# Ledger of designs, part 85: designed miniproteins, single chains, continued (5)

Each design is a single chain, and the fold is of that chain. pLDDT is the mean over its residues in the fold that is shown.

## One batch from the design tools (miniprotein)

Design m19133
Fold by ESMFold2-Fast:
Structure m19133 (fold): chain A 73 residues (1-73)
Amino acid sequence: EKEEEEKKKEEFLEIVRYRLENAKLPEEDIEEILKKLEELLEKKGVDSENQRKVEEEIAPEVEELIEKVLKKK
């Protein structure tokens, strides 16, 4: 059960990382976002509702970073 939660957390973080890498965010920003998500999941617990909640919590920050990459020209 504990290993199941760790696997779900890892899969969620990998999906987020892949999306951020495809948006061409700097590695530094990607690592900061992933660190925040991991910390939030550890605090709230690792289930699908909490995954959604932590994603929503960081969504404005992620959107701003993606907007900067898209508009940098």
Scores: mean pLDDT 73

Design m19134
Fold by ESMFold2-Fast:
Parts: structure tokens; sequence; C-alpha cells
Structure m19134 (fold): chain A 76 residues (1-76)
């Protein structure tokens, strides 16, 4: 998969995660954010990805992990 294709999938999963969170479907929001993290990790493993792209992916993973934590708190 190209970096452009990975980015497109990440954007789509993030969008679905935010929509699920907005609707109160926190379990589904967690699932989508976890899928976004999987695709972000593919960028980190891609030898064609630049250091800037990899750094951006690391920051995006931290953001997604924070959103997963917030969703989990809503389920408590």
Amino acid sequence: MSIEELVAEIVEYAKKGYEAFKKGDYEKAIEYFEKAIEKLKEILADPSASEAQKEGAKEAIKEAEKLIEEAKKKLE
C-alpha cells in the first residue's frame, strides 16, 4: 500500500471514530481509533516513509491513544 493510500485509510478511520464518539458509541469509537493506529504503524514500518512522515505518525498514534483513553473513561 502506498503512503497516500495509508493516509486516506487513516483519515477515514479517524472520521468514523469521531462520528462514533459523537453518537455515544464509545466501543465503536475505540475500534476505529485502534484501526487508525494499525495503519499509522504501517507508516512507521514502511521503508519509503520519510523521517517527517514517521514523526507525524508517532504524534498521531499518541493523539489516537488519548482519544481511546477518553472513550474508555466514558464506558466506566
Scores: mean pLDDT 84

Design m19135
Fold by ESMFold2-Fast:
Structure m19135 (fold): chain A 83 residues (1-83)
Amino acid sequence: SFEKMLENMEKVEKEYGEDIRKVARETALKAGLSPEEAEQIAAVVEFLVLVDVMGRDKLPSKEELIKRAEELAKKFVEWLKSR
């Protein structure tokens, strides 16, 4: 249901939002991006992870959320380095 999707999104944001941002930020920094670029990637990755949660029947585990955040951050790094 719509209400359940919103509950899952809010739960993930409150519980793991900072962990998701931290992993995305660290992934960007390790790839040689600036602190400003890393923070932008962290914000975008958090948003995309929350959107992914809304599309899921079951709440993902912390490990799945962190893995997805790292995956998305790596894709953004590759995109930025190709420009």
Scores: mean pLDDT 84

Design m19136
Fold by ESMFold2-Fast:
Structure m19136 (fold): chain A 87 residues (1-87)
Amino acid sequence: ASEELTQLIMDYLADTIPEEKKKAIELLRKGKEYLSQGDYETAVKYYEEAIKLDPDNAEAWRNLAIAYEKLGDTEKAEEYRQKAEKA
């Protein structure tokens, strides 16, 4: 649930997570919500911001590729799929 996910992000889990990575996780969560609702433009914005904070997150790159594919931007979708495989 979104409430429990927010609690887990705010709670300090067994491993200490840098503040930038915590923020990236929250942005990734919001991007996924918008992606599931069909708001692909908003999902892209959240994923792009998440990637700026945590560029090695393969899941964010993969979801960004899906969002661009849904928007009809097949060139960007392919570019971000390749980045997901490298991350």
Scores: mean pLDDT 76

Design m19137
Fold by ESMFold2-Fast:
Structure m19137 (fold): chain A 55 residues (1-55)
Amino acid sequence: MELSEEQIEEVEREAARLVITEGLPGREAMIRALMELFGLSEEEAEREYERLLKL
């Protein structure tokens, strides 16, 4: 999956919200944000998270 810069910012914003409001660890918050925003499975979200770490 190829995320645009705008989509990456949206994921980061949602993940930050989840860290602040629900106390999730950063990795878990990013994975959950990817699942919620794009309808990804947990496995797909984990793969995208690993990809984003390389950017």
Scores: mean pLDDT 79

Design m19138
Fold by ESMFold2-Fast:
Structure m19138 (fold): chain A 100 residues (1-100)
Amino acid sequence: SSIEKRKKLVIENLRASVELLRTFDDPTLQRVAELLEEAIRLIEEGDLEKALEKLREALRLLEEYAKEHPDLSYLELLELLTVSSSVYLSIKMVEKIIKE
């Protein structure tokens, strides 16, 4: 697969995560969505190192949110785990692009 094809897949996955996060009425999860939107822009601009910084910060905030909210419903927990998995995979794909 070309580097551009991999970038497109990362962007599509992050956009889906942003859409899901925007369904939550929570300022921390809205901040995560903003970080993912910044990462998408940075990937499109070719600033992959800054994109990684934004993605890692987003993942950190998601992990902290889960720890601070043990009262999350099972569905909300699954939705946030889905977002965390997508962000983690995006980090690994961007790291792989940088190494090429």
Scores: mean pLDDT 88

Design m19139
Fold by ESMFold2-Fast:
Structure m19139 (fold): chain A 75 residues (1-75)
Amino acid sequence: HHMEQMQIDIEISQEVAKLYQEAKGDPKKIQELGDKKVAEMKAAGKPQEVIDLFKTMVKTTVNGAELRAEQRAAA
């Protein structure tokens, strides 16, 4: 269980990192790419646990990017 979970976590983290790089830190673009990937994962029959973990990581990444953008706008 733990070894399989660790592999899944690494793979999902790498996918989220790729979305971040492709979006160049743009929160809207990260969300758009994340939503597309979630739809692809659902179509491929990925387990709900994997999809939920991916969605959580995307949301956290978007929130961080938005917070950074807001801080720059406020300064």
Scores: mean pLDDT 76

Design m19140
Fold by ESMFold2-Fast:
Structure m19140 (fold): chain A 62 residues (1-62)
Amino acid sequence: LSPVMEAEYLLGLALIAYSVGDYELAKRLAEEALELASKVEGPEAEKVKKEAEELLKEIEEE
């Protein structure tokens, strides 16, 4: 898988973990997705970075 596809997959898993209340797992998966997306340039990578950052903000602050 490309780094973008792997980041998208991890973000999807993070959202599932968040929806079932596993915030610790959701945070780790979102952080991994953000790291992978940060290694790539492009609109798909930027979208993953934004969504991962928003999810992390929800977990930590909201």
Scores: mean pLDDT 80

Design m19141
Fold by ESMFold2-Fast:
Structure m19141 (fold): chain A 80 residues (1-80)
Amino acid sequence: SPMQETIEKMRVLAELTEALIEARRELAKLPKEKQEEALKKIEELVKETAEKLKKAKTIEEMKEIVEEFKKKLKEIVEEA
């Protein structure tokens, strides 16, 4: 049903928000300069991910985009 599909999309998008909140918590432990550099990279990643999500036609494509986002986000945090 359209309602069920909408709920699944909302759950997938919630994972992005949760990952971003956790990344910000980890970065908050670092010096300000490292936080600023990492946040700029995260802003670019968010913009790229938003454009990919606009082009996604299926829930499966959205899940793949979200998993790639989480992977790249983790790399940014670990490199900081």
Scores: mean pLDDT 84

Design m19143
Fold by ESMFold2-Fast:
Formats: sequence, C-alpha cells, structure tokens
Structure m19143 (fold): chain A 55 residues (1-55)
Amino acid sequence: MKIEEIKKIFEENPDDTSKVTEILRKLAEEGSPEEAYKALKIFNDYRKKKNLEKS
C-alpha cells in the first residue's frame, strides 16, 4: 500500500482506529517495517495537529 493512500485513509477516517490498525498490521505482514513506521509517524503527526488546532 502506498503512503499516499494511507494519508488519504487517515484524513477520511480519523476516528476509525480499527482501519488504521489494520493498515499498520498489513504493512508489517508484508515485511515493510519502514513503511509501517512512516505510516505511524503520519498518524501521530495528524493526531498532534488535530490537538493543536483545538488547543
């Protein structure tokens, strides 16, 4: 799965943690830990940005 698709899913489903978890699990199972780590970073950055915008 491409990083652009992951970003789109996070933006469209920000409160669906199950979808996010499934994506991360799939990337790890495909033997792409670097891509899984990048996806996790994007998710964390998105969460931080959402909290900052509310604060």
Scores: mean pLDDT 68

Design m19144
Fold by ESMFold2-Fast:
Structure m19144 (fold): chain A 65 residues (1-65)
Amino acid sequence: GPGGEAGAAAGAAGSAAGNGTGGGMQFIDKVYRGEGEEGARAGAAASAAAGSTHGQLSNLWGKDM
């Protein structure tokens, strides 16, 4: 389904950003170092969103296998 392609593309883009440009690492460093509680909250929200996408992908893989 459409969720599988979107999840794979999002994952690849995230990895590329982190390793290639360092943008992902800079973003995470900003969030953890975050100037106050807002940084921590943003990090938690982003992590939850990523978890949801991975959950959908896992369900698709189980059906396709």
Scores: mean pLDDT 49

Design m19145
Fold by ESMFold2-Fast:
Structure m19145 (fold): chain A 81 residues (1-81)
Amino acid sequence: MSEEEFDAEVYAALAEIYEAIANLDVKRGDYQSAAESYRKAAELYRKAAELLGPVNPEKAQTYRDRAEELEKKADELEKKA
């Protein structure tokens, strides 16, 4: 893989960790912390997409779509907090 692909995978892996943290916070009823973690995951997926865009635009779009879904989840959780 290219260096950009490797860096993108690192950002995506970090995003998955924040998404997992957010999922645990939701189960605990900590909706504000969950929303913050989903937004952080979305930011990291966007960084992955930016790095990957010139090399793999299809996968970059997948990361952008996931980031948008996580932002929507965060917005809904903030309404419950």
Scores: mean pLDDT 85

Design m19146
Fold by ESMFold2-Fast:
Structure m19146 (fold): chain A 74 residues (1-74)
Amino acid sequence: DEARKALFQALGRALDLAREIVENRPDKWAELEAIAAELDRRIAPVASDLSRAGIEAKLAALEEAIARLEALLE
């Protein structure tokens, strides 16, 4: 299932970026918290939605969070 593979890959990437910020960029912890809060707000309405549309919505939210996390490390 390609959508689920993409979702797990995005989750792994987001966690790796968050870990890098936590370990190496304490000056960015407030921005990390804001990104996590926004991701939670976007995922909460579809958290229990196991359909393809629900998985795609979660993936889109994670991809946006990843882009914001990558920007913090530039």
Scores: mean pLDDT 84

Design m19147
Fold by ESMFold2-Fast:
Formats: sequence, C-alpha cells, structure tokens
Structure m19147 (fold): chain A 60 residues (1-60)
Amino acid sequence: SEEEKRVEEILERAVEFVKTHFPDYLPEKSLRERAEELLRRNPELFARDEEETKLLKKYF
C-alpha cells in the first residue's frame, strides 16, 4: 500500500516532468506511457535514492 503509493507518486512526477519539459515529445505515445517507459528503462533519472530505485524495479 505505502510502496504502491510511493511508486504512483514517482510515476506522477515523471508524467509532470515529460509534460512540462517535453510537451511535444513523441506525440504517438501518451504522456503516462512515455513516463512509464522512461521509469522502466532509467529509474535513476527519477529515483532520489537506492530505496526508490528498488521500488521502481519491483513494480516496473
């Protein structure tokens, strides 16, 4: 529950990052799908520490 909440917060953070900095980035994909792909491939870009990286690898 708390882990799932933390993962969702990180995902929302990634979505806002893509929306804010790359609004026209890959329009063929939804912002959420692009954020999920980014988190799966490069969790280190959004994880603040090792614990967040472990959570992202556990859920993606």
Scores: mean pLDDT 77

Design m19148
Fold by ESMFold2-Fast:
Structure m19148 (fold): chain A 72 residues (1-72)
Amino acid sequence: MDELAKQISEAARKAKEALEAGDFEAAEKYIRELQELGKQAEAQGDHALAGLAFKEAEILREEMERKKKELE
């Protein structure tokens, strides 16, 4: 569980860095990794950690879509 929490934090951080750099391909990759880590936490019975990962992925996805609209 501790290792999974670290992986979730790192994926979120990398997604934020990618969004700041305008690298939407990398941001989407890390957002998907967050969703997969959330599913893994859910499979392990850690519903709180899964919820945190899914919520962070949702927030980052919304930020990415807002930034994309600025380019289109």
Scores: mean pLDDT 83

Design m19149
Fold by ESMFold2-Fast:
Structure m19149 (fold): chain A 57 residues (1-57)
Amino acid sequence: PSPVVVAVARRELAEAGLSPFAAPSREQLEALAKRLGVSPETVRRRHERGRAVILAG
């Protein structure tokens, strides 16, 4: 991925309090899902996508 895409993914995970090097806990997923008005499943999938971008860059 481009450096810009990697930087954006890192910033989004940092703002959410999530690490690209560890799976988020159930509590982190539920807290963020409640804040964003989405399901914990949606947050998990967004984290996995962001992690994949960061690890590929």
Scores: mean pLDDT 75

Design m19150
Fold by ESMFold2-Fast:
Structure m19150 (fold): chain A 76 residues (1-76)
Amino acid sequence: TAGELNARILELARRAQELRERAEAQGNSEAVKLVDEAGKLIQEAREALQAGDYATAAELLDRAEELLKKAEEILR
């Protein structure tokens, strides 16, 4: 549903912000790039959701989540 997608957008945006701060603190440019890429996908997902394209929004959020998980692994 739109509400579920919006909740997921907010959760992933929060995780991206936290990871961005950690990546910057550690000077890890690879992790910064992954988080920035995920942030762009989250923004595109917001736009898709606003347009009523729930399938595209969900797919973009899946891709963003994969990038954030990769950043989390690098920042251990």
Scores: mean pLDDT 89

Design m19151
Fold by ESMFold2-Fast:
Structure m19151 (fold): chain A 82 residues (1-82)
Amino acid sequence: VAELLRLYAEGLRLQAKETGNEKLAQAADLFDEAARAAAAGDSELARQHVLEAGELLAELVKDDPETKEAVLKAAEELARLA
């Protein structure tokens, strides 16, 4: 799980660098912190950071309710794996 969260952080960070979108950079930081927490065995903290990243990403697509719901659901499912 920690490795998967780290890969998500890397992908979001690359996208933030390419687009200049600060919220993508913030989401990447949250996934990095979730990966560190998961590697340390702190599943509760890892889950919290994943959900926080999901809320931030959902805000980026707030004008598309269907995509926002899908993003929030994906974050919740990923948090269950942490």
Scores: mean pLDDT 76

Design m19152
Fold by ESMFold2-Fast:
Structure m19152 (fold): chain A 67 residues (1-67)
Amino acid sequence: SLEEARRLAEEALEALRAGDVERARELLKQAMILLGVPEEFAEAVTREPAERLERLARGIIETVDKK
């Protein structure tokens, strides 16, 4: 669901602030799959550096809040 994807993106931001990039990748992969992104594409996108993962998480939160 959109609300669950938003929660996962928020948890990913907290993981990134704590320096746990690996956990953030897993949380964002799950959020993207919930948003309808195919698993293989979610996997590829979450291999990006921490800076881009932070932007992705913020983008998911903002997009859900506008729906």
Scores: mean pLDDT 79

Design m19154
Fold by ESMFold2-Fast:
Structure m19154 (fold): chain A 62 residues (1-62)
Amino acid sequence: GKILEKAREEYARTKDPLTRTALGEILKHSRSDEEARELIEKALKTTTDPELIEVLQKLLNT
């Protein structure tokens, strides 16, 4: 779906280790955009990394 496609693109582009790790986990554990959205929302509640927050918000707005 659109969220997973965008997550793969952001994973390929990121130079931030925290963002790469978080996107990798989302991609490993999500089989649908709905599952990806739930994992993204959980990550947003726990992260304080500005780059990761920006990327995760972009994915939710897709």
Scores: mean pLDDT 84

Design m19155
Fold by ESMFold2-Fast:
Formats: sequence, structure tokens, C-alpha cells
Structure m19155 (fold): chain A 77 residues (1-77)
Amino acid sequence: PALVVHVETGGRRHLPDAVSEAVGELLARLRELLAAGRLTDGTVLEATAEADGRRYRVRLVVDLAAGEAVLSVEELP
């Protein structure tokens, strides 16, 4: 089954390439876990990326019961 992935960027129009790459890595990992039958409700995947002197956290949270996942991008201090 497919999950509906919601993406929250904090209102940013553009993501740095390193952040976009980290997003792609988390989505690939999500796909692997789904294919292996290893996803559970509340599965959390995280990555960090640095671009243009700023640090970002990319976080993906799975709500398997709802058939949804939320991917968020957060700038770190």
C-alpha cells in the first residue's frame, strides 16, 4: 500500500540541494521499510543537512493507521 506523504517546509519556497537530498534519502528509507513490512505506527526517520552555513533537520513521522506520513524541514539554531 502507498502512504500519503505531507511535506511541511515552514513556508520556504526553495530547499537547499543538501536538504532536498536528505528528503530523498528519508523517502527511500520509508519505501524500503514499507516494502519489507517493517513500518509501524509512529515510525520516525530523521536526517540532518547543512547548507549555506545553516543546519536543517528533516523528520518523517509515519501514521500507518491513517495511511499518512508527515515530513518536516526545520532550521536548527
Scores: mean pLDDT 77

Design m19156
Fold by ESMFold2-Fast:
Structure m19156 (fold): chain A 68 residues (1-68)
Amino acid sequence: DEIEKKIKELEEEIKKILEELDELEKQYEEAKAKGDTKKVKELREEILKKIGELIRLIGEIEDLRLEK
C-alpha cells in the first residue's frame, strides 16, 4: 500500500520536526534568560519556519487519507 507508506514517511518527518522544535524552544528560553535579543529573534524565525513545515506535512497526510 503506497498511500500507507507515504503517510508513514510523512509521520516520521513530523516526528523529527517536533524533536527539532523541542530543542529550539530550549535554546529560545536560554537566549531569553541571557537577554540575547539577537539570538531570540533568530530562534523565533526558525521556530515559525518549522511550524510552517509541520502544517504543510499535516495537510499532506490529510489529503492522502482522503484518497482512501
Scores: mean pLDDT 84

Design m19157
Fold by ESMFold2-Fast:
Structure m19157 (fold): chain A 97 residues (1-97)
Amino acid sequence: GELEELIREAEELLRRAEELLRKAKEALEKGKLEEAERLLKEAQELLDRAEELLRRARELAEEEGDEEALRRILELEIRLGVLQLELAVLKLVLKKM
């Protein structure tokens, strides 16, 4: 259903964002500042999209009373928050280089 698709798409976006943040960190460690900036921008776009999908998924899950979906959404929201914090830290590191 729509709820399951939103959760699945958000999970995939978070996975891709995590990979981009890992690559951005490696680029920073190697002094590849332009590559790091591009990767951080791409990660930001994926995290923004994941946030929107999770917001919509939460609204649907609350309407349906789907406790299992709400638990899965909460886990993804926590992961989103962690990745958003990592992005912020890496952006700060880039600005100081």
Scores: mean pLDDT 91

Design m19158
Fold by ESMFold2-Fast:
Structure m19158 (fold): chain A 80 residues (1-80)
Amino acid sequence: SMNQEEKDRLIQELSDSTGQALSQLTDEKSKEEVKKIGLSGAQKISDALDAGDFDSAQQTLDDTKQQLNSIVQQEQQQQS
């Protein structure tokens, strides 16, 4: 069965990272992109954990966090 502790940990970390990204953004388009990336990441983490693939779940979290950082950096660069 799915590891509930691992799921709770990964989903909480993704939620925290998404919230931090949203707090740094002012552009509504960038906020919508972050929300979509967060939702996609949560689905992929859930799917990986349902398959018992904890390494893929962790990799998906790391990849999603990088995507969130990229959106924040893109907005900051466009404002320059």
Scores: mean pLDDT 83

Design m19159
Fold by ESMFold2-Fast:
Structure m19159 (fold): chain A 67 residues (1-67)
Amino acid sequence: MDAALERAYELMREGKEAFEAGDFEKARRAYEEAIRVVEPLADVDPAAAEMLRGAREALEEVERAAE
């Protein structure tokens, strides 16, 4: 696994844990960082494209819950 994709996986896990704990600001930052990390890879790596989709969906869920 690419180091960037491994980092994004860690960030997705961190975001999920923060969201479940009600720390929406931490969850948002983790998912935003995951998007930043995988976005350049999404054009050439299907795993990165899948992670980008998941991170965007998770970020939308955080934004909705924080309202």
Scores: mean pLDDT 82

Design m19160
Fold by ESMFold2-Fast:
Structure m19160 (fold): chain A 83 residues (1-83)
Amino acid sequence: AYYNLGVVLDELGRYDEAVEAYKKAIELKPNFAEAYANLAKALLGLGRWDEAVEALKKAVELKPEDADLKESLERLIAAQEKA
């Protein structure tokens, strides 16, 4: 429920509310890699880059075999270093 709410809020550009919904989803399911990944995306929408990197690192930690999550983290770190 909260994860899906976060996805809808993120699609609407309501990133602050999406962050709260994803945090609630994580509170209910602490090993929810997809919620951490989408939390990072919403944090990026808010310009909260350091917090987004931490959230995405947690997603990779929970799902280390996910090549898409690893690639997203690598691109995010590279973009932060370039900026």
Scores: mean pLDDT 81

Design m19161
Fold by ESMFold2-Fast:
Structure m19161 (fold): chain A 98 residues (1-98)
Amino acid sequence: SPLEEAKKLIEELKKLADEVKNPRLRQSFERILKDAEELYKEMEKETDPEKQESIVSALRIAVDLARKAVEAEKAGNFLEAEIYLTLADMVLALAKRI
């Protein structure tokens, strides 16, 4: 179901956040996780399957961007990591407006 997929994507975001060592990137992940959890709560109240799938799609994109951020930090590219996390936050913000 879309709710079960969203839950798994949020758990993946939590795992990725645990891999981050830089305190500023960790703070960015905390904002992303809060936004993802807020979207999940809205999704539980949503009866429109198309809107539920839009939220799941946004979470999938956010997970991909967050994974790229973790890889960028591991490579020592902290600016690139912050750019990816900023894009992830923007994707989740867009999903809240759909």
Scores: mean pLDDT 88

Design m19162
Fold by ESMFold2-Fast:
Order: sequence, then structure tokens, then C-alpha cells
Structure m19162 (fold): chain A 98 residues (1-98)
Amino acid sequence: GSELSKRALELAEKALKLAEEALKLAKEALKTGDPAKIEEARKLIREAEEHLGLADIYIALEKLTGEGDPELLKKAEELLAKARKLLKEAEELIKKAE
């Protein structure tokens, strides 16, 4: 049962990294008004959301089977919550830059 828990954590870590990169580009886009940076930030947001969605599915499956590693799942959920918060901030900054 720990295999999907490990995969959920890996996906959550990737989602967080993409969300952090998207926020950085969104802040740069707000300063410069550069449409290329806006487009790149939106691409990173989409990629982060895809990883986040897959992680949510794996977390849900492990919770349904009861075979998941609770510590890995908790860590994954915490990283996904942080990623969601950063993605929301990035989207708000992009809208302000447009």
C-alpha cells in the first residue's frame, strides 16, 4: 500500500515546485507586463494542476483501501495545500498584469 502513497508525495512535490516557479514568473510579469512571461506562468499553472489532480486521486485511493502510509499521505496533502495557495496567488497576479 505504500507505493501509491510514495507516488502521491512525488506528484505533490512536483506540483509545489511548479507552483513556486509559476508565482515567480507571475511576479516578474506584473513588474514588466511581458506577455511571454504571462503565457509561461499560465503553462506552469496548468502543469502544476495536472500533477495536483493526480496526487489527489492517489491519496483518495489509498484512503479508500486503508493500505496507505499515513505519514506520506499527510505530507503530500500539506504540500498540495501549499501548492494550491501559491497557484491562486499566481493567477491573481497574472490577471493584474493583463
Scores: mean pLDDT 87

Design m19164
Fold by ESMFold2-Fast:
Structure m19164 (fold): chain A 90 residues (1-90)
Amino acid sequence: EKEKQIEADVYLALGEIALAIGDADTAIRMFEKALEIDPESARAHTVLGRAYYLKGEYEKAIEYFRKALEIDPTNEVARKLLEEAEKKLA
């Protein structure tokens, strides 16, 4: 339903604003709400991974980036962020 997609997009936008002001915990909650609406959103998984990466939780970030790539293997952003997160654990 198009209304659900708009709602998911609003939560993604609110999460991005929270990240921009340094509130990663609020960002994670907003991105999780977007994911509840659209569980197969590669974008929602990618931004959740980025939020965990910014918190220094690299193992969780990797899990979300891998899930994003399982959903959309052509997601260049998730691929690059996965490589960056893996370097933090090497």
Scores: mean pLDDT 84

Design m19165
Fold by ESMFold2-Fast:
Structure m19165 (fold): chain A 74 residues (1-74)
Amino acid sequence: SMVEELEKAKEIALKWGNEKAARLIEQTRRAYLDLQRNAAALSPAEVAARLAEVQALAGQAIAELKAFEAEKAA
């Protein structure tokens, strides 16, 4: 599942010392899980807003992972 994949990604980030990426991955995981659990109770506009939040957090996590790799390669 996506939740399990994000949990594993967080563990990998922590193993490599990327605490900022791990925090962002955990925030993404929690936002996604909350959306899954509450989707049926939300309006289409509320679902869209929460999806945008999940996408923004995921984008930040990916950017941080790339920045960390670039710093490590230098």
Scores: mean pLDDT 84

Design m19166
Fold by ESMFold2-Fast:
Structure m19166 (fold): chain A 68 residues (1-68)
Amino acid sequence: GSAAVAKALALLGDGSAEITEGRSLLKSGTTTGINKGIGYNLMGIGNLYEAAITAPSLREFANAVASS
């Protein structure tokens, strides 16, 4: 329902932010930055996966995004 959709949107936001930070860190060219970048990318993937299973209706999810 709407609560599941709201949770999925929050997880999508968190996951997208973590992937963005992780990609930036991977481009740093430092061992520490690369290691942190891998960690952020894995966390982001986990949050995006949880978002997908929280709101499995693609139409319901799409309508929530359009109304946000």
Scores: mean pLDDT 77

Design m19167
Fold by ESMFold2-Fast:
Structure m19167 (fold): chain A 99 residues (1-99)
Amino acid sequence: MEELLEKGRQALNDGNYDEAIEYFKKAIEEAEKQNDKVGLARAYALLSEAYARKGKIDEAEKWLQKAFDIANELEDLDEQIEVTLWLMRAALELAIAKR
């Protein structure tokens, strides 16, 4: 999963948004198989960023909401803090894209 997120971030930074979306969707599948709630929320947040940068605001909002829903299910404070940092970044990218 971490390797998929890294490849997705590299594609996102290079402006290859469709490639980034594919990597983040694969990361979602791996997180779901492993019941990794933290990884799932991170992958949803990154997928939201990719859609926001592509100008797909409705898709970005949908995936960001899914990331928040997973974050609200977390009971561990350290996991909540980690995920919140990813959510804040995704929310900022969405706010920038909506202006």
Scores: mean pLDDT 84

Design m19168
Fold by ESMFold2-Fast:
Structure m19168 (fold): chain A 95 residues (1-95)
Amino acid sequence: SPEETLARVRELIDEAVKLLNEAQKLIDEYKKTGDPELLKQAREKLAEVRRLIDEARTLLNSLPDEDAWRERFVLAVLEGAAYYLELQIEKLEKE
């Protein structure tokens, strides 16, 4: 049902937000310690974020745009956040 699909999408969004926050904390810890393993862990979490976003988007493709516009908007924001953190990691690796 649309309600069950939206509930699953919200679960995927919540997990993606959690992983984004964890990736940010790993990047912040790297800035203090210089431990390259922290950047590797951050990249792994960002890869999982992208997988969760792709799964959520696939589920939303079964729904009309008007029934899921908020969730689609949130996914776009999460994609932007993941991309920004990926750029931060690339910059730190070049230092």
Scores: mean pLDDT 89

